# Ledger of designs, part 68: designed miniproteins, single chains, continued (4)

Each design is a single chain, and the fold is of that chain. pLDDT is the mean over its residues in the fold that is shown.

## One batch from the design tools (miniprotein)

Design m14345
Fold by ESMFold2-Fast:
Structure m14345 (fold): chain A 76 residues (1-76)
Amino acid sequence: SAKLAAFQALKAQAQQLFAQVVAQLRAQGRLSDEQIQQLQRVFQGALDVADQLAKQGKYDEAIALLQQVIADLQAL
């Protein structure tokens, strides 16, 4: 379905962006390893919530959550 495809594309985008942001923050020395691990835990928690919403057929809510995650990562 179109909504499932959109959800999967946004999830992949969020994962790629997160990896890029973490690499940049690490290269800049702006965060400790402990702070990076905390960010990874928070990010994975958000993806787990989005996956649960998608599993329930709540694709609009899942997509909105991923869009917010992407916006938050871009603001870092």
Scores: mean pLDDT 89

Design m14346
Fold by ESMFold2-Fast:
Structure m14346 (fold): chain A 59 residues (1-59)
Amino acid sequence: RVLSPEEAERVGVAFHLEGRITPEQGRALGEALRRRGRLSTRELADLLGVAPSAVSRVL
């Protein structure tokens, strides 16, 4: 499904706090949101290097 910017940011924050993503991946997420406005669950998962199911569990 397509995530709102707020949902994508929440996932990024959750994975950052869990130590599952690097600061560089967090910045890449911010840039992708600014460029595209919205990301799908799959696009966010690919960007953060996690499974789509992991993104869905945080939402």
Scores: mean pLDDT 76

Design m14347
Fold by ESMFold2-Fast:
Structure m14347 (fold): chain A 107 residues (1-107)
Amino acid sequence: MTPEEILALAERVIAEDPDSLEAHAAIYSLTLVRLEQGALSREDLERFIDALVASSDPVMREFGEMLRAGVPREELERFLEEVLEKYGAEELVEFLRRVVEAAYAFR
């Protein structure tokens, strides 16, 4: 699949049922692709934060709540260091660090 096909499919899935697990996965994929392209909008970021807060994963939910509350960047970076140490999720933590950079660039 091309990046354009992934983005088009993600937008369709989100529009059909925004609260579904499929929509949450689509929001994640869309956020990753748009970050890689340097094209992440404030609206894309807001949708991602909403999906994180609605997550069944307590770590992802806490991260989303911290982003929504606008805690200092240093607190978010410390949280991600703890996630990396506990779970070894290097690729996920790298992605979430890029999300933090984008969130603070929009301020």
Scores: mean pLDDT 80

Design m14348
Fold by ESMFold2-Fast:
Structure m14348 (fold): chain A 81 residues (1-81)
Amino acid sequence: DDAELAVRLLRLSIEGLEARLAGDEERAEALGREAEALYAQMSERGRALAERGYRLVLERVAAGVPLEEAVAAAEAEVRAA
């Protein structure tokens, strides 16, 4: 399912960003490799859904929405697409 793969990539991308912000380069690199491997297996539709989800999380967090709520909302929107 493109949507479920997109949700998995979205989660990996957000965890990777959190690791980088925390200065955990080893964890960020490991999560980045997992994300790249998953991305390589995904359809164009799946990749587009993941990109949209990631953008929505960043936009909502920038607007003051807590990260956990922003991620949950983006996952729901990706699954509804």
Scores: mean pLDDT 85

Design m14349
Fold by ESMFold2-Fast:
Structure m14349 (fold): chain A 82 residues (1-82)
Amino acid sequence: SLGEIISDEELEKLVEEAIERLKKEGKEDRIELVKKVYEGAKEVDIEKVFFRKFLELLVEEEELSVDNIQEIIAESVEATYE
């Protein structure tokens, strides 16, 4: 069973925290991607565990590619079922 749906307040806070971490780590090029993810997430019911894991992996990844983004999504989905 998929878990708790993320609230609008928690969604905003997680996005703000991710952007702050990206700025601190010199990954500012990813801020626009995170903003696009936020815009998409606020239009649908997103599971909290999935969204938290997705942002965590997106921030921690050293180099973003299509393959890496697909892996991040797959790992975030797996975390949602645990």
Scores: mean pLDDT 76

Design m14350
Fold by ESMFold2-Fast:
Structure m14350 (fold): chain A 64 residues (1-64)
Amino acid sequence: LVGKVFVATADVVLIGPELTTIKKGDQVLVRKVYPDGTAEAESLSTGVTGLISLAYLEPAAAPR
């Protein structure tokens, strides 16, 4: 899962030093995965990193 690109399935807020809203369909790069199902993800549209639940992510098949 680490180093893979995922797509947001809903509008969610990344929780981190900066708060960034990820829109449904936006691509994120998963940098870390935690045992509780939380991931540290980087928004590919903004470059901001933060925590997001894996429940809101699905594997990216192709660029949009």
Scores: mean pLDDT 75

Design m14351
Fold by ESMFold2-Fast:
Structure m14351 (fold): chain A 86 residues (1-86)
Amino acid sequence: MDRIAQLQAQIQAAQAAGQRNDAVAQDYYNLGQAYAAQGRYDQAMVAYSQAVNIYLNDLGRPITDPAVVAATQNLVAARDAVVAQR
């Protein structure tokens, strides 16, 4: 099964259930990594941005949380890769 399709299905099911928890943030982070692995950095940036949003706004994690730091660093790397592709 396509990893991206699997992660998208998991995220859609969680959204339908109104879930905005660690599992959903992790699915978005993994989706960002899967997109980045395929060179799809614009989609990776969107996915990482959603993970950061859930961690900071829905879960109230501090900006210094390792999961927030990792998602933010990968978001910046994906943004820089999009610029480098142009």
Scores: mean pLDDT 83

Design m14352
Fold by ESMFold2-Fast:
Structure m14352 (fold): chain A 81 residues (1-81)
Amino acid sequence: FEEELRRLLERAAELLEEIAKAGEVDDILEAMAMLALAVAKLAAEKRGDEETARGIERAMDLLAQGDYEGAARLARELAES
């Protein structure tokens, strides 16, 4: 399941990186990134990985604030951990 969590975080990072590079928000890409982060957070919580879950929550907060670059960077760091 850790491989699945990592894959979700990698996908979220890729989507967020695409949004950040474009300089324009695609509602579908933003929704897909948020869903990937939400599923990844649930997966981390179910495993008792509080540190990863907290990191994902922070990435979700950054995304909600429109900080796509910050959200992308954090999601990438979590995927590489």
Scores: mean pLDDT 81

Design m14353
Fold by ESMFold2-Fast:
Structure m14353 (fold): chain A 92 residues (1-92)
Amino acid sequence: MTMEEAIERLKKDIDEYVKLVEAGKAEVASVEDILRAETNGEEAELRKVSPEEAIEILIERLKYYKEKSKDPKLQEAYDELIEHLKELKKKL
């Protein structure tokens, strides 16, 4: 129950974020940018991207966290969020 509610809330947050990217009002960092910044003790560099690139970056982040996770419930949640992002990409 709580997991399903969290997933629905995250889907809504993703929809809002993609809308902000389409409006040119959001910046993003890739998983590689975040990992590089953490390795160097820095903040991840944020940059403006296309809505398609923003969705691809979010999919890669979710895939990374899914692979790192040992929890099957959490892996299922990441898969559902990835599918939601793929559907958003089709609507662009």
Scores: mean pLDDT 73

Design m14354
Fold by ESMFold2-Fast:
Structure m14354 (fold): chain A 69 residues (1-69)
Amino acid sequence: SALARGEELLRKGVEYYSAGDYERALREFDRSIDLYRRSMRDDPSLRGVSQSLIQTSELLKRQAEEKLK
């Protein structure tokens, strides 16, 4: 599912972030956000979970962007 794929990419992004690979972390966070947006569109029952995961991914993306400044 789009939700499960998004969660996998979010996990990869966190792994890259922890390793100091902020550019790859950003790419994975962007990809996870896209998948969560698709999950919200495709399944209304997943809207709340997907929205929370988008918020989390956007916060992590901002942290990775800050590290690249």
Scores: mean pLDDT 87

Design m14355
Fold by ESMFold2-Fast:
Structure m14355 (fold): chain A 103 residues (1-103)
Amino acid sequence: DTDEEIRKLKEEYDKLLNEANQLLHTLPDSESIQEALDLYKKAKDVLQKTYSLLQNQAAKLNASGSEEDKEKAKRYERQAKFLQAQIEEVDKQIAGLEKLLAK
């Protein structure tokens, strides 16, 4: 079930972000910043996998030709667009952490 796979990926993403943000809540040392950066990169990978899953399922549903499948495909396409914005925000966080480490 695609919806179950998406839900599981969201849980993994949320867990990775929570761990990264916990590392950043105190005055972080370079090791904590590096660990948070690695977790953000893993979180981005999960979002990319979710995005690919949504696009692939939308394509399959659009190919089926049923009205029910077309509506489901539109839902997945909207979710994919939302994830693109979320990936951009994660990329900004990654760039910020990389800048801190490059000092």
Scores: mean pLDDT 86

Design m14356
Fold by ESMFold2-Fast:
Structure m14356 (fold): chain A 79 residues (1-79)
Amino acid sequence: MKLVIEIEGDTKEKVEKAADFIVAVLKTLGLDASKKIEGNKATITADNTVSDLDLEVLRLAAATVGTVEGVKVSFRELP
């Protein structure tokens, strides 16, 4: 299964900063991730199976960057 993380913000700059932070966290957890940015929206896909602990770390990171950059972050699993 793939984990998809979607980021939406007021500006492309804020979305890029948030996406870069989340990708850095994913890499620290040993997860392979790809990033796609389209205007004020970013999509991050992790190709590895994510553990419950890794998902909690990612949720905390998303809450932190969402507060700092003022972006909305959502998580979705693909089959």
Scores: mean pLDDT 80

Design m14357
Fold by ESMFold2-Fast:
Structure m14357 (fold): chain A 92 residues (1-92)
Amino acid sequence: SLREEVLELAREADRFLREAAERIKRGENPVEAAEEAIRKLEETIERLRRLKEEAERRGDEEAAELAEAALRGAERAKEMMEKLKEKALKEE
């Protein structure tokens, strides 16, 4: 279902953030970790936008609202990673 697909993408976004944090905690390059997370989050954002459009086309208001919430979450996650990357670059 569209709702299940949206929830899976939301879980993917959370996983990408957790993965980036774990890599940095292990002493890996924070710029590289952030860049990989940003790339993955951009793909997730595109997929969420398509699911939102599909939900709106079908008149599935619940799925559309869920997709909008997940999209905002993924965009915030990307913004956090971009700020982390900017900070890491300034410390080099």
Scores: mean pLDDT 86

Design m14358
Fold by ESMFold2-Fast:
Structure m14358 (fold): chain A 98 residues (1-98)
Amino acid sequence: SPLEKLLEKLPEELREPFLEAVETIEKHGTPGELKILEEIITLLAEAESYSKELELEVEINLGVLELAAAVRKNEELLEAVVTLRKVVEKYLEGLKAK
């Protein structure tokens, strides 16, 4: 699965906060929000190297999830998306360093 593939690519220290964020988003998310989460995971899992296009597409999808959580006033979902963003930003920094 894309999720398992991405987990293998993440530094060990990012795996637990990533899984906790994903689980929280899956618990609170609508079907549409879960599709956006899957798009983020798939984009990162399939990327072999950093590109500006990858970063921009992931940032746009994260922004959509943050906006959706804020509009629905779901603080737990919003905090989980913010945690996911931090994990993604650290992962992309690692890809840039290659």
Scores: mean pLDDT 88

Design m14359
Fold by ESMFold2-Fast:
Structure m14359 (fold): chain A 74 residues (1-74)
Amino acid sequence: MTAEEKEAQEKVIKDIEELRKLIEQGVFSREEQEQILESVQGALKLAKQLKEPLPELIKALEEFIKWLKERLEE
């Protein structure tokens, strides 16, 4: 893994953590949360297609998707 790939991974993980906090604070509507879920699912698909695997990023994305799905199920 290059230094740039590591930095990008850490930034995305941090952005996901911040996004989760904003969702928990009620900043996003249900419709916006569904759009976020689709976007993060797309990001996970792309992360799995990378030449060099980023296991920490994949794990963070999968955990976020699971959490948001459970939240949206009512």
Scores: mean pLDDT 79

Design m14360
Fold by ESMFold2-Fast:
Structure m14360 (fold): chain A 122 residues (1-122)
Amino acid sequence: MLRPEDLRPLILAMLEELKALPVAKPFLELIDEAKYPGFSKYIPNPISLSEIEERVRSGEIRTVSEFEELVNQMILQYISFFQESDPLFSQAKELNERAEAGLARLRELEAERRRAEEELLA
């Protein structure tokens, strides 16, 4: 497993790519409770891309698996709360596809970096 200090720049790069997507705009900040009453009652611990970024930068998120868990939690919040006919449901599904592709690339980069470190130590 890569060291947290070596992995953090890779996770942050993926987050920046994800946040730059037009579909990601509704997920950048916490949902507005005034616009969607009852969201916090249905979803007890709502999370946004900005909060995930803060947890990565603070060192709370130390692995790709921990990062994936929070991204999936955020997407599932929207999929669980909104109906299939809602644009936010469709946007959450599209963001999920982009996040899955990004996570696959991140895991490949982690494997490549770990292999390079093993070659330097041999």
Scores: mean pLDDT 81

Design m14361
Fold by ESMFold2-Fast:
Structure m14361 (fold): chain A 100 residues (1-100)
Amino acid sequence: MTLEDIEAEAQALLEKNKNPELVELALALAKALLAGDKEKLKEEALKYVELLLRERIKKEGLTEENIKAALEGAKEISKELGVEEIPEVVKEVIEEELKK
């Protein structure tokens, strides 16, 4: 997968009025991954995961199934990207939403 392929897909998603902030963060994450910039990868991955989780909660609500899926997904993404802080950020977002 090339950077140009990722940019073309992001452009198509923006045209379909998908959440543009999520698309922009996904593109930034992909660019950081391709560049091997571990610090930027961590920063963008944490922002992406937080925003994605908050949008899912707004759409589907905080259910036991969504909480379990988010925590399991966070562990999997953390392992794939090498960003150990992802599960902690996901847990913090869930705890913040539960306090509302």
Scores: mean pLDDT 72

Design m14362
Fold by ESMFold2-Fast:
Structure m14362 (fold): chain A 100 residues (1-100)
Amino acid sequence: DRDEELLEKFEKKAEEARKAIEAGEGVYRHLLEFQQLGAEISEKISNEEYLKKISELSREINELALKALEEKYGLSLKEIAKKHPELMLENGRILDEILK
């Protein structure tokens, strides 16, 4: 099953991203690759159940990255955005510098 093989590929990439977040190494690169793969696979899968699993994994990995960010700064993302709105304008550069 093509859709099943694509889902398994995405699950493997999610595990790689999770390990990168836990290690605190190459986090932005692994998140970018994970997000890019998710977008590509979502266009190829027609099964709604598999699309839901992709969405759920994306949410899980993004929440883990957010928690790592908040732990590094000792502030919630909302507080970071309020105190440092200039950082929120640089689209992704923040994640590379903060999670690196």
Scores: mean pLDDT 70

Design m14363
Fold by ESMFold2-Fast:
Structure m14363 (fold): chain A 74 residues (1-74)
Amino acid sequence: SPLQQALVQHLQGLLAQLKAQAIKYNVPQSLTDRLQALIQQIIDLAQAGQPVPQSLLDQTEATLLEFGATIQAA
């Protein structure tokens, strides 16, 4: 649907911003790769019309908090 396409485009934009912030603040590549992989999995599931598992959401939230803490400490 047009709304699903808009959501996917928005998530792809957020992923691009994440990559830019990782470069700007010299975030460890392993942390950046892990967070990108989690967000990409959510995008892939949304594009496929599949439900996002709670474990994936929990992992993404924990990794986002770790990423934010790393930027705050920089």
Scores: mean pLDDT 84

Design m14364
Fold by ESMFold2-Fast:
Structure m14364 (fold): chain A 85 residues (1-85)
Amino acid sequence: DPEARRERERLETARYLGEQLALSDALFEEMKKKGLLTEEEIERFKKSKEKTEKLLEEHMTPEEREAFREGYEAKKREIEERRNK
């Protein structure tokens, strides 16, 4: 079923994007804590995150948003577990 396959691919993509955002957030927080970021880079990150949240609300289906959140939370948990070792 081509339609079911497209929906699966969309959900897998949404999950992957969530995982990538979690990695980006973790890297940003580490760089910020180490004083490696300029005021301009901090502002750029905040604006980028606002735009991403807006796109999630306006352009993703509820199923895609759920897959995105699951990917984000799974990767965030993985990062936290690695830091505790």
Scores: mean pLDDT 80

Design m14365
Fold by ESMFold2-Fast:
Structure m14365 (fold): chain A 89 residues (1-89)
Amino acid sequence: SDAVREAVARAAARDAFTDEEIAVLAAQLKRALDSAENDEHRALIAATFVAELRAAGVSDAAIRAAAPRLIERAELTPQQRAAFEAALD
């Protein structure tokens, strides 16, 4: 969605996430992870989400700082959280 792309672009430019950007990205992450059919698919979705942030120019430090906020705002299940944390390396 345009809102997700704009949120990622703004976050990359500042190398930091606002609460509004966390809200948009958390909703997208949750929706994507909820579509997973199995553990392998869940891992791929999580890895793709992190890879897209990196590809947009967000630093690993900024992604790691945002991770607890994304997990809390998205209300990730224990399985979804484990997949997302694994994707962070």
Scores: mean pLDDT 88

Design m14366
Fold by ESMFold2-Fast:
Structure m14366 (fold): chain A 70 residues (1-70)
Amino acid sequence: GAMERRLEEGARETGVSVEHLRFQVDVVKVANNGGTLTHRGITVSYDKATNTLTVTHPDGVTTTFTVKEL
């Protein structure tokens, strides 16, 4: 896709990995819009409407937080 191609070109020009650039973009997107991000088997889901953060670990353990005070 277009995002994949842009990350590959950026990584080649800057000398950083595509995975590193993709992770940074995904973190910013989740922080601003909510959504789901997976990194190293850890899945983070953020719901902007409720300010709820759900973290699922590789072993299947899930932890839920409400970040209303920030």
Scores: mean pLDDT 66

Design m14367
Fold by ESMFold2-Fast:
Structure m14367 (fold): chain A 79 residues (1-79)
Amino acid sequence: APRRFVGIAKDEPEAVREVAEAVREAAAENPDLRYVLIDAGSTDETTEIAREAAAADPNIELIEAPSLEAALEKFKELV
């Protein structure tokens, strides 16, 4: 079964970049790895960086939530 990890980000562009790099490295050794990144309605460059990461890496899925509350509800559905 594919390994799934879920993370939430809000206004943390560098953290999203670091996670994307870590997922790429981990997926090279385990192609079944999947990472779901939930953007919690970021107001800075975080959403753009997350979209670019998901577009560049098939192991990263982006879910865009309008708020932290919505992101937490989505996280609860996935775990």
Scores: mean pLDDT 82

Design m14368
Fold by ESMFold2-Fast:
Order: sequence, then structure tokens, then C-alpha cells
Structure m14368 (fold): chain A 100 residues (1-100)
Amino acid sequence: SAEIEKLKKEIIKLIQELLKLAKEDKNMSDEQLKEIEKLAKEAIEELNSENPNFEKIAEKINEMMLLISKTASEEQIEKAKKLADELQKKLDELKDLLEK
């Protein structure tokens, strides 16, 4: 479905935006960034699986958010929250389309 493919691309873009926000954080350690990159990769791999586990994807995004919140400024945390909220909305839309 063209609609499913479009939603998947939008979700991947939002995950990449969260990762970019983490990379722009000057207080982020290399070890913390590597963990966030791993979580982003695992979320995208699950999203692209034949039967995506949406709970697992949401858990990975929440773990990314927790790591970002440890070092990010209040402004960066608010940007991350907005991205996470849009991600959850798009994940819910995709889940509904796949479940019919």
C-alpha cells in the first residue's frame, strides 16, 4: 500500500530527527550517542519487519527519550517530546491501517 509506505517513511524520518537532536547535544557522551543510534536502528528494523511489534517500537523510542533527557537542555527536551508525540501518532495510524 502506498499509504503504508508513506507512513513508514514519515516514521523513519521522525526517528532520524530524534537521533539528529541527540547528535547536536554537546553534553552527549559517545557511549550514550552509540546507545541512542542502536535504539533508533532497532526501532527502524522492527518497523520494516513483516509483522511490526508496535509496543517494542514505542519502548525503543521511550528509551531514546530517557537517554536524551539526561543531558539535553529544557528546549531540546521539549523538541524531543514534540517529535516523540508525532511519532506515537504516526505509529498508531500505521497500526490501524495494518490491523484494518
Scores: mean pLDDT 88

Design m14369
Fold by ESMFold2-Fast:
Structure m14369 (fold): chain A 65 residues (1-65)
Amino acid sequence: EMEKVEALRPTIEALVRALTAAGASEEEVERAAVTVVSHALGKEPSEEVKEYVRELAREAYREAR
């Protein structure tokens, strides 16, 4: 699960960069990243994975600003 999420890192970073450029908030990019990962996994991620994805999105959001 986490290994597959790491493979999605470039996709998450690209998504966050695009949403940030469109004026999305930090909370909105976190929510979008979790949604994308859920679809890619074909299931609801564990809370540990969700928090990891939110941290990734938050870091990418701050770097894009």
Scores: mean pLDDT 80

Design m14370
Fold by ESMFold2-Fast:
Structure m14370 (fold): chain A 80 residues (1-80)
Amino acid sequence: SSEKEKLIKESVEKLEKAKGNEKEIKEVLKEISDYVLVVLEVESEEEKLKAFKELVEEILKKVKNEETKKLFEELVKELV
């Protein structure tokens, strides 16, 4: 849980600094994906997808830059 909170905080900070930069937003998405696939000890693909979506939703609620938020949401839709 503390690791999850740190990931969320760091992801939000990186996304705010990205200012709509697609490359930087994709790097954050990769870090979230890597956390779900490597760090979380979940056995099912359904649980991994759920965890990824929950992390994305929580991060999106904290991002203030609307351009970055929109692009992040669009890129997530391409992955799911």
Scores: mean pLDDT 79

Design m14371
Fold by ESMFold2-Fast:
Structure m14371 (fold): chain A 88 residues (1-88)
Amino acid sequence: MRQQYVQQAQDYYRQAQRNSDQLISIASSDSSLVQRAQDLLQKAQQSLRLAQQSTDPTTVQSNRSAVLSLYNSINRLLNDVQSRRVSS
């Protein structure tokens, strides 16, 4: 259902935003990592907007999947940064 996919995209984006904020806070001195996190979040926001604006189920599903993929990328970066911080 279209509404379920839009809701999933919104949920993934909210989690991506929280994790991106945490990553930026932890790695604020690493300008390259901060820019990467911001770029991924911006792409996720764009995909979320396309999912919200489209009436085509295929486009909504594709953009929901894009938000999930970008959320996973942000999570991998956050986990990597947190793992190094804990190990130190």
Scores: mean pLDDT 80

Design m14372
Fold by ESMFold2-Fast:
Structure m14372 (fold): chain A 120 residues (1-120)
Amino acid sequence: MKTVTASTTATVDVEGPARVTATVLGVGSASGDTPLTLTFTFTAKSLKSGETKTKTVQAPVEHSEVRGWRVATAVATGTFDVEESTPVELTATATVSGALASSEVTAAVGFLSIKVEKVE
């Protein structure tokens, strides 16, 4: 079985304390008849302190087939509490799993939104 990962990174300025919510779209595709799975890992790094928080999240996966290609799509959300005012580096990684060793496999991930809300 093959696995492929894709990652995307963005930096947001946070005036803390605040809650940062990142939403991503992940896509996996492979040739052949094996159903694909998608797993998401979000990492938030405070650039002021160097502290890193990581979350692995589950999201509902939509499956489709296009001309012998298996396609999996999912929207995943990761939420982080930031206690101080700092630039935050957000990285989202999508891992596509379940493809046959002989299959061509593609992975893609992108931010749909990043929301920063002050906490009272």
Scores: mean pLDDT 82

Design m14373
Fold by ESMFold2-Fast:
Structure m14373 (fold): chain A 78 residues (1-78)
Amino acid sequence: GFEEGLKELEEKYEEALKLFDEEDPSKEKEIIEESKKLIEEVKETAERAGGPELLEWAKKKEEEWKKAVEERKKKLAE
C-alpha cells in the first residue's frame, strides 16, 4: 500500500519537474502554475494517506520544487 502510493507520488513529482524542461519564456507562467498544481496534488494525496513518512517526503519535495521555481525565475532573467 505505502510503497505503491509513494511510487505514484514520485511519478507526479517527476512530471512537475519535467515541465521545467520547456524553455519558452511565453509559457513560463503556465509551466509554473501546472507544476504547482501537481505539487499540490502530491501534498493532498500524502495528507489523505496519513502516514508520517509520506507527509515528510511530500514536504521535502515541495521545498525542492520551490527551489526549482526560484532557479527557473533566475533563468528567465526577468
Scores: mean pLDDT 74

Design m14374
Fold by ESMFold2-Fast:
Structure m14374 (fold): chain A 79 residues (1-79)
Amino acid sequence: MVVAGEEVTTESENPVSQLASVLSSQMLLVVEAQIEGAPQSVIDALLAKAERIARELYLAEGYSEEEAERLAREFVARL
């Protein structure tokens, strides 16, 4: 049941672009850790955080929780 009486504007509210920016920063941290030869545990922790951010991004795009989790896993597997 919808209780909110206001509508979102497509021009000023964009959680997707905010999450995409955060994800880009997290991806850079993963790449830098890999280049620096960080321990696998550190890389795994950074990848887990990137996966979480990617999942939130896909959820904001309108994907289901299951689809968002799958897409996020596929995304980080390429890093």
Scores: mean pLDDT 76

Design m14375
Fold by ESMFold2-Fast:
Structure m14375 (fold): chain A 68 residues (1-68)
Amino acid sequence: SLADLMAEADGLLRTITSIVDQLTPEEQQQLSQLMVQFGDAVAAGDVESARQHLDQLRQLVDQVLQKS
């Protein structure tokens, strides 16, 4: 559900906050872009698009953790 995706996104945001010092300016820009796209999908009620953007956010976070 959309509420479940939002709860998962909140969890990711907490992880992002813990690693923000490890993000390059370019990574921060990409992350902000994906967060905007996720928010737009949520506002539109597009669960599928919201899930896809959330999965991309998770992948970016995992890559940052991998390299930091």
Scores: mean pLDDT 81

Design m14376
Fold by ESMFold2-Fast:
Structure m14376 (fold): chain A 81 residues (1-81)
Amino acid sequence: MEISKEILEEAIKEALKELQGLSDAEAEKLAKKATDILEENKDSLGGYKLFNFLKEELGLSDEEVLEIVDRIVVLIAEKSE
């Protein structure tokens, strides 16, 4: 599946707004950082680094971060179709 940087940023932004109640500005800032982490870490560690980034930045449990990641995947699928 070919995922554009723009689709990835929008999916992360929407998931953060829906699940964490972040403002547009905060969600955009975190989405850009998260997308940069994935782009810089195109090896198998990209997903792990994204998970840890979200956990540290938002102070969330592993279960809460997994909920965000699952929502991001759903939103990417919706935007890619």
Scores: mean pLDDT 77

Design m14377
Fold by ESMFold2-Fast:
Structure m14377 (fold): chain A 67 residues (1-67)
Amino acid sequence: VEEAYEKALKALQELGVSRTGAETAVIGAIMGLSEEEITKGLVTLGTSRKTAEEAARKAIEILKEAL
């Protein structure tokens, strides 16, 4: 779980998401939030919609592979 968390944080930051945004997205994915809810949270934190959508999808994919 910790390894997947670190991997997801790094991948999201590589997409241009802030550290706070990446943490929010990964925690949301762990809690079982939808791509839409995670995207909404990232946009609220100042992430562009396109990057937020890609980040939400990527976070869910990485965590799903680890579970």
Scores: mean pLDDT 80

Design m14378
Fold by ESMFold2-Fast:
Structure m14378 (fold): chain A 83 residues (1-83)
Amino acid sequence: AKELVEEAKRALEEGDYKKGLRYAEKALKIDPKNVDALTLAAGSAYALGDYKKAKEYLQKRLALNPDDELAKRALKYIEEKLK
């Protein structure tokens, strides 16, 4: 799981958002509660223009910590894009 998160982070830093999403989703198959993987999946999906998928991953992150102000702000921003 740790190696998959590192690969997802590297891919996102290199601008390979499709690869970033793929590795983040592989990490989530191993640990669905991995906050780093949820964050990388949301960011990669957003960069690909998949705002619905980005919203779904941020909602999963918020479900793990309802007081997550960063996830709340990101969700509000994405909801504006889905109008």
Scores: mean pLDDT 83

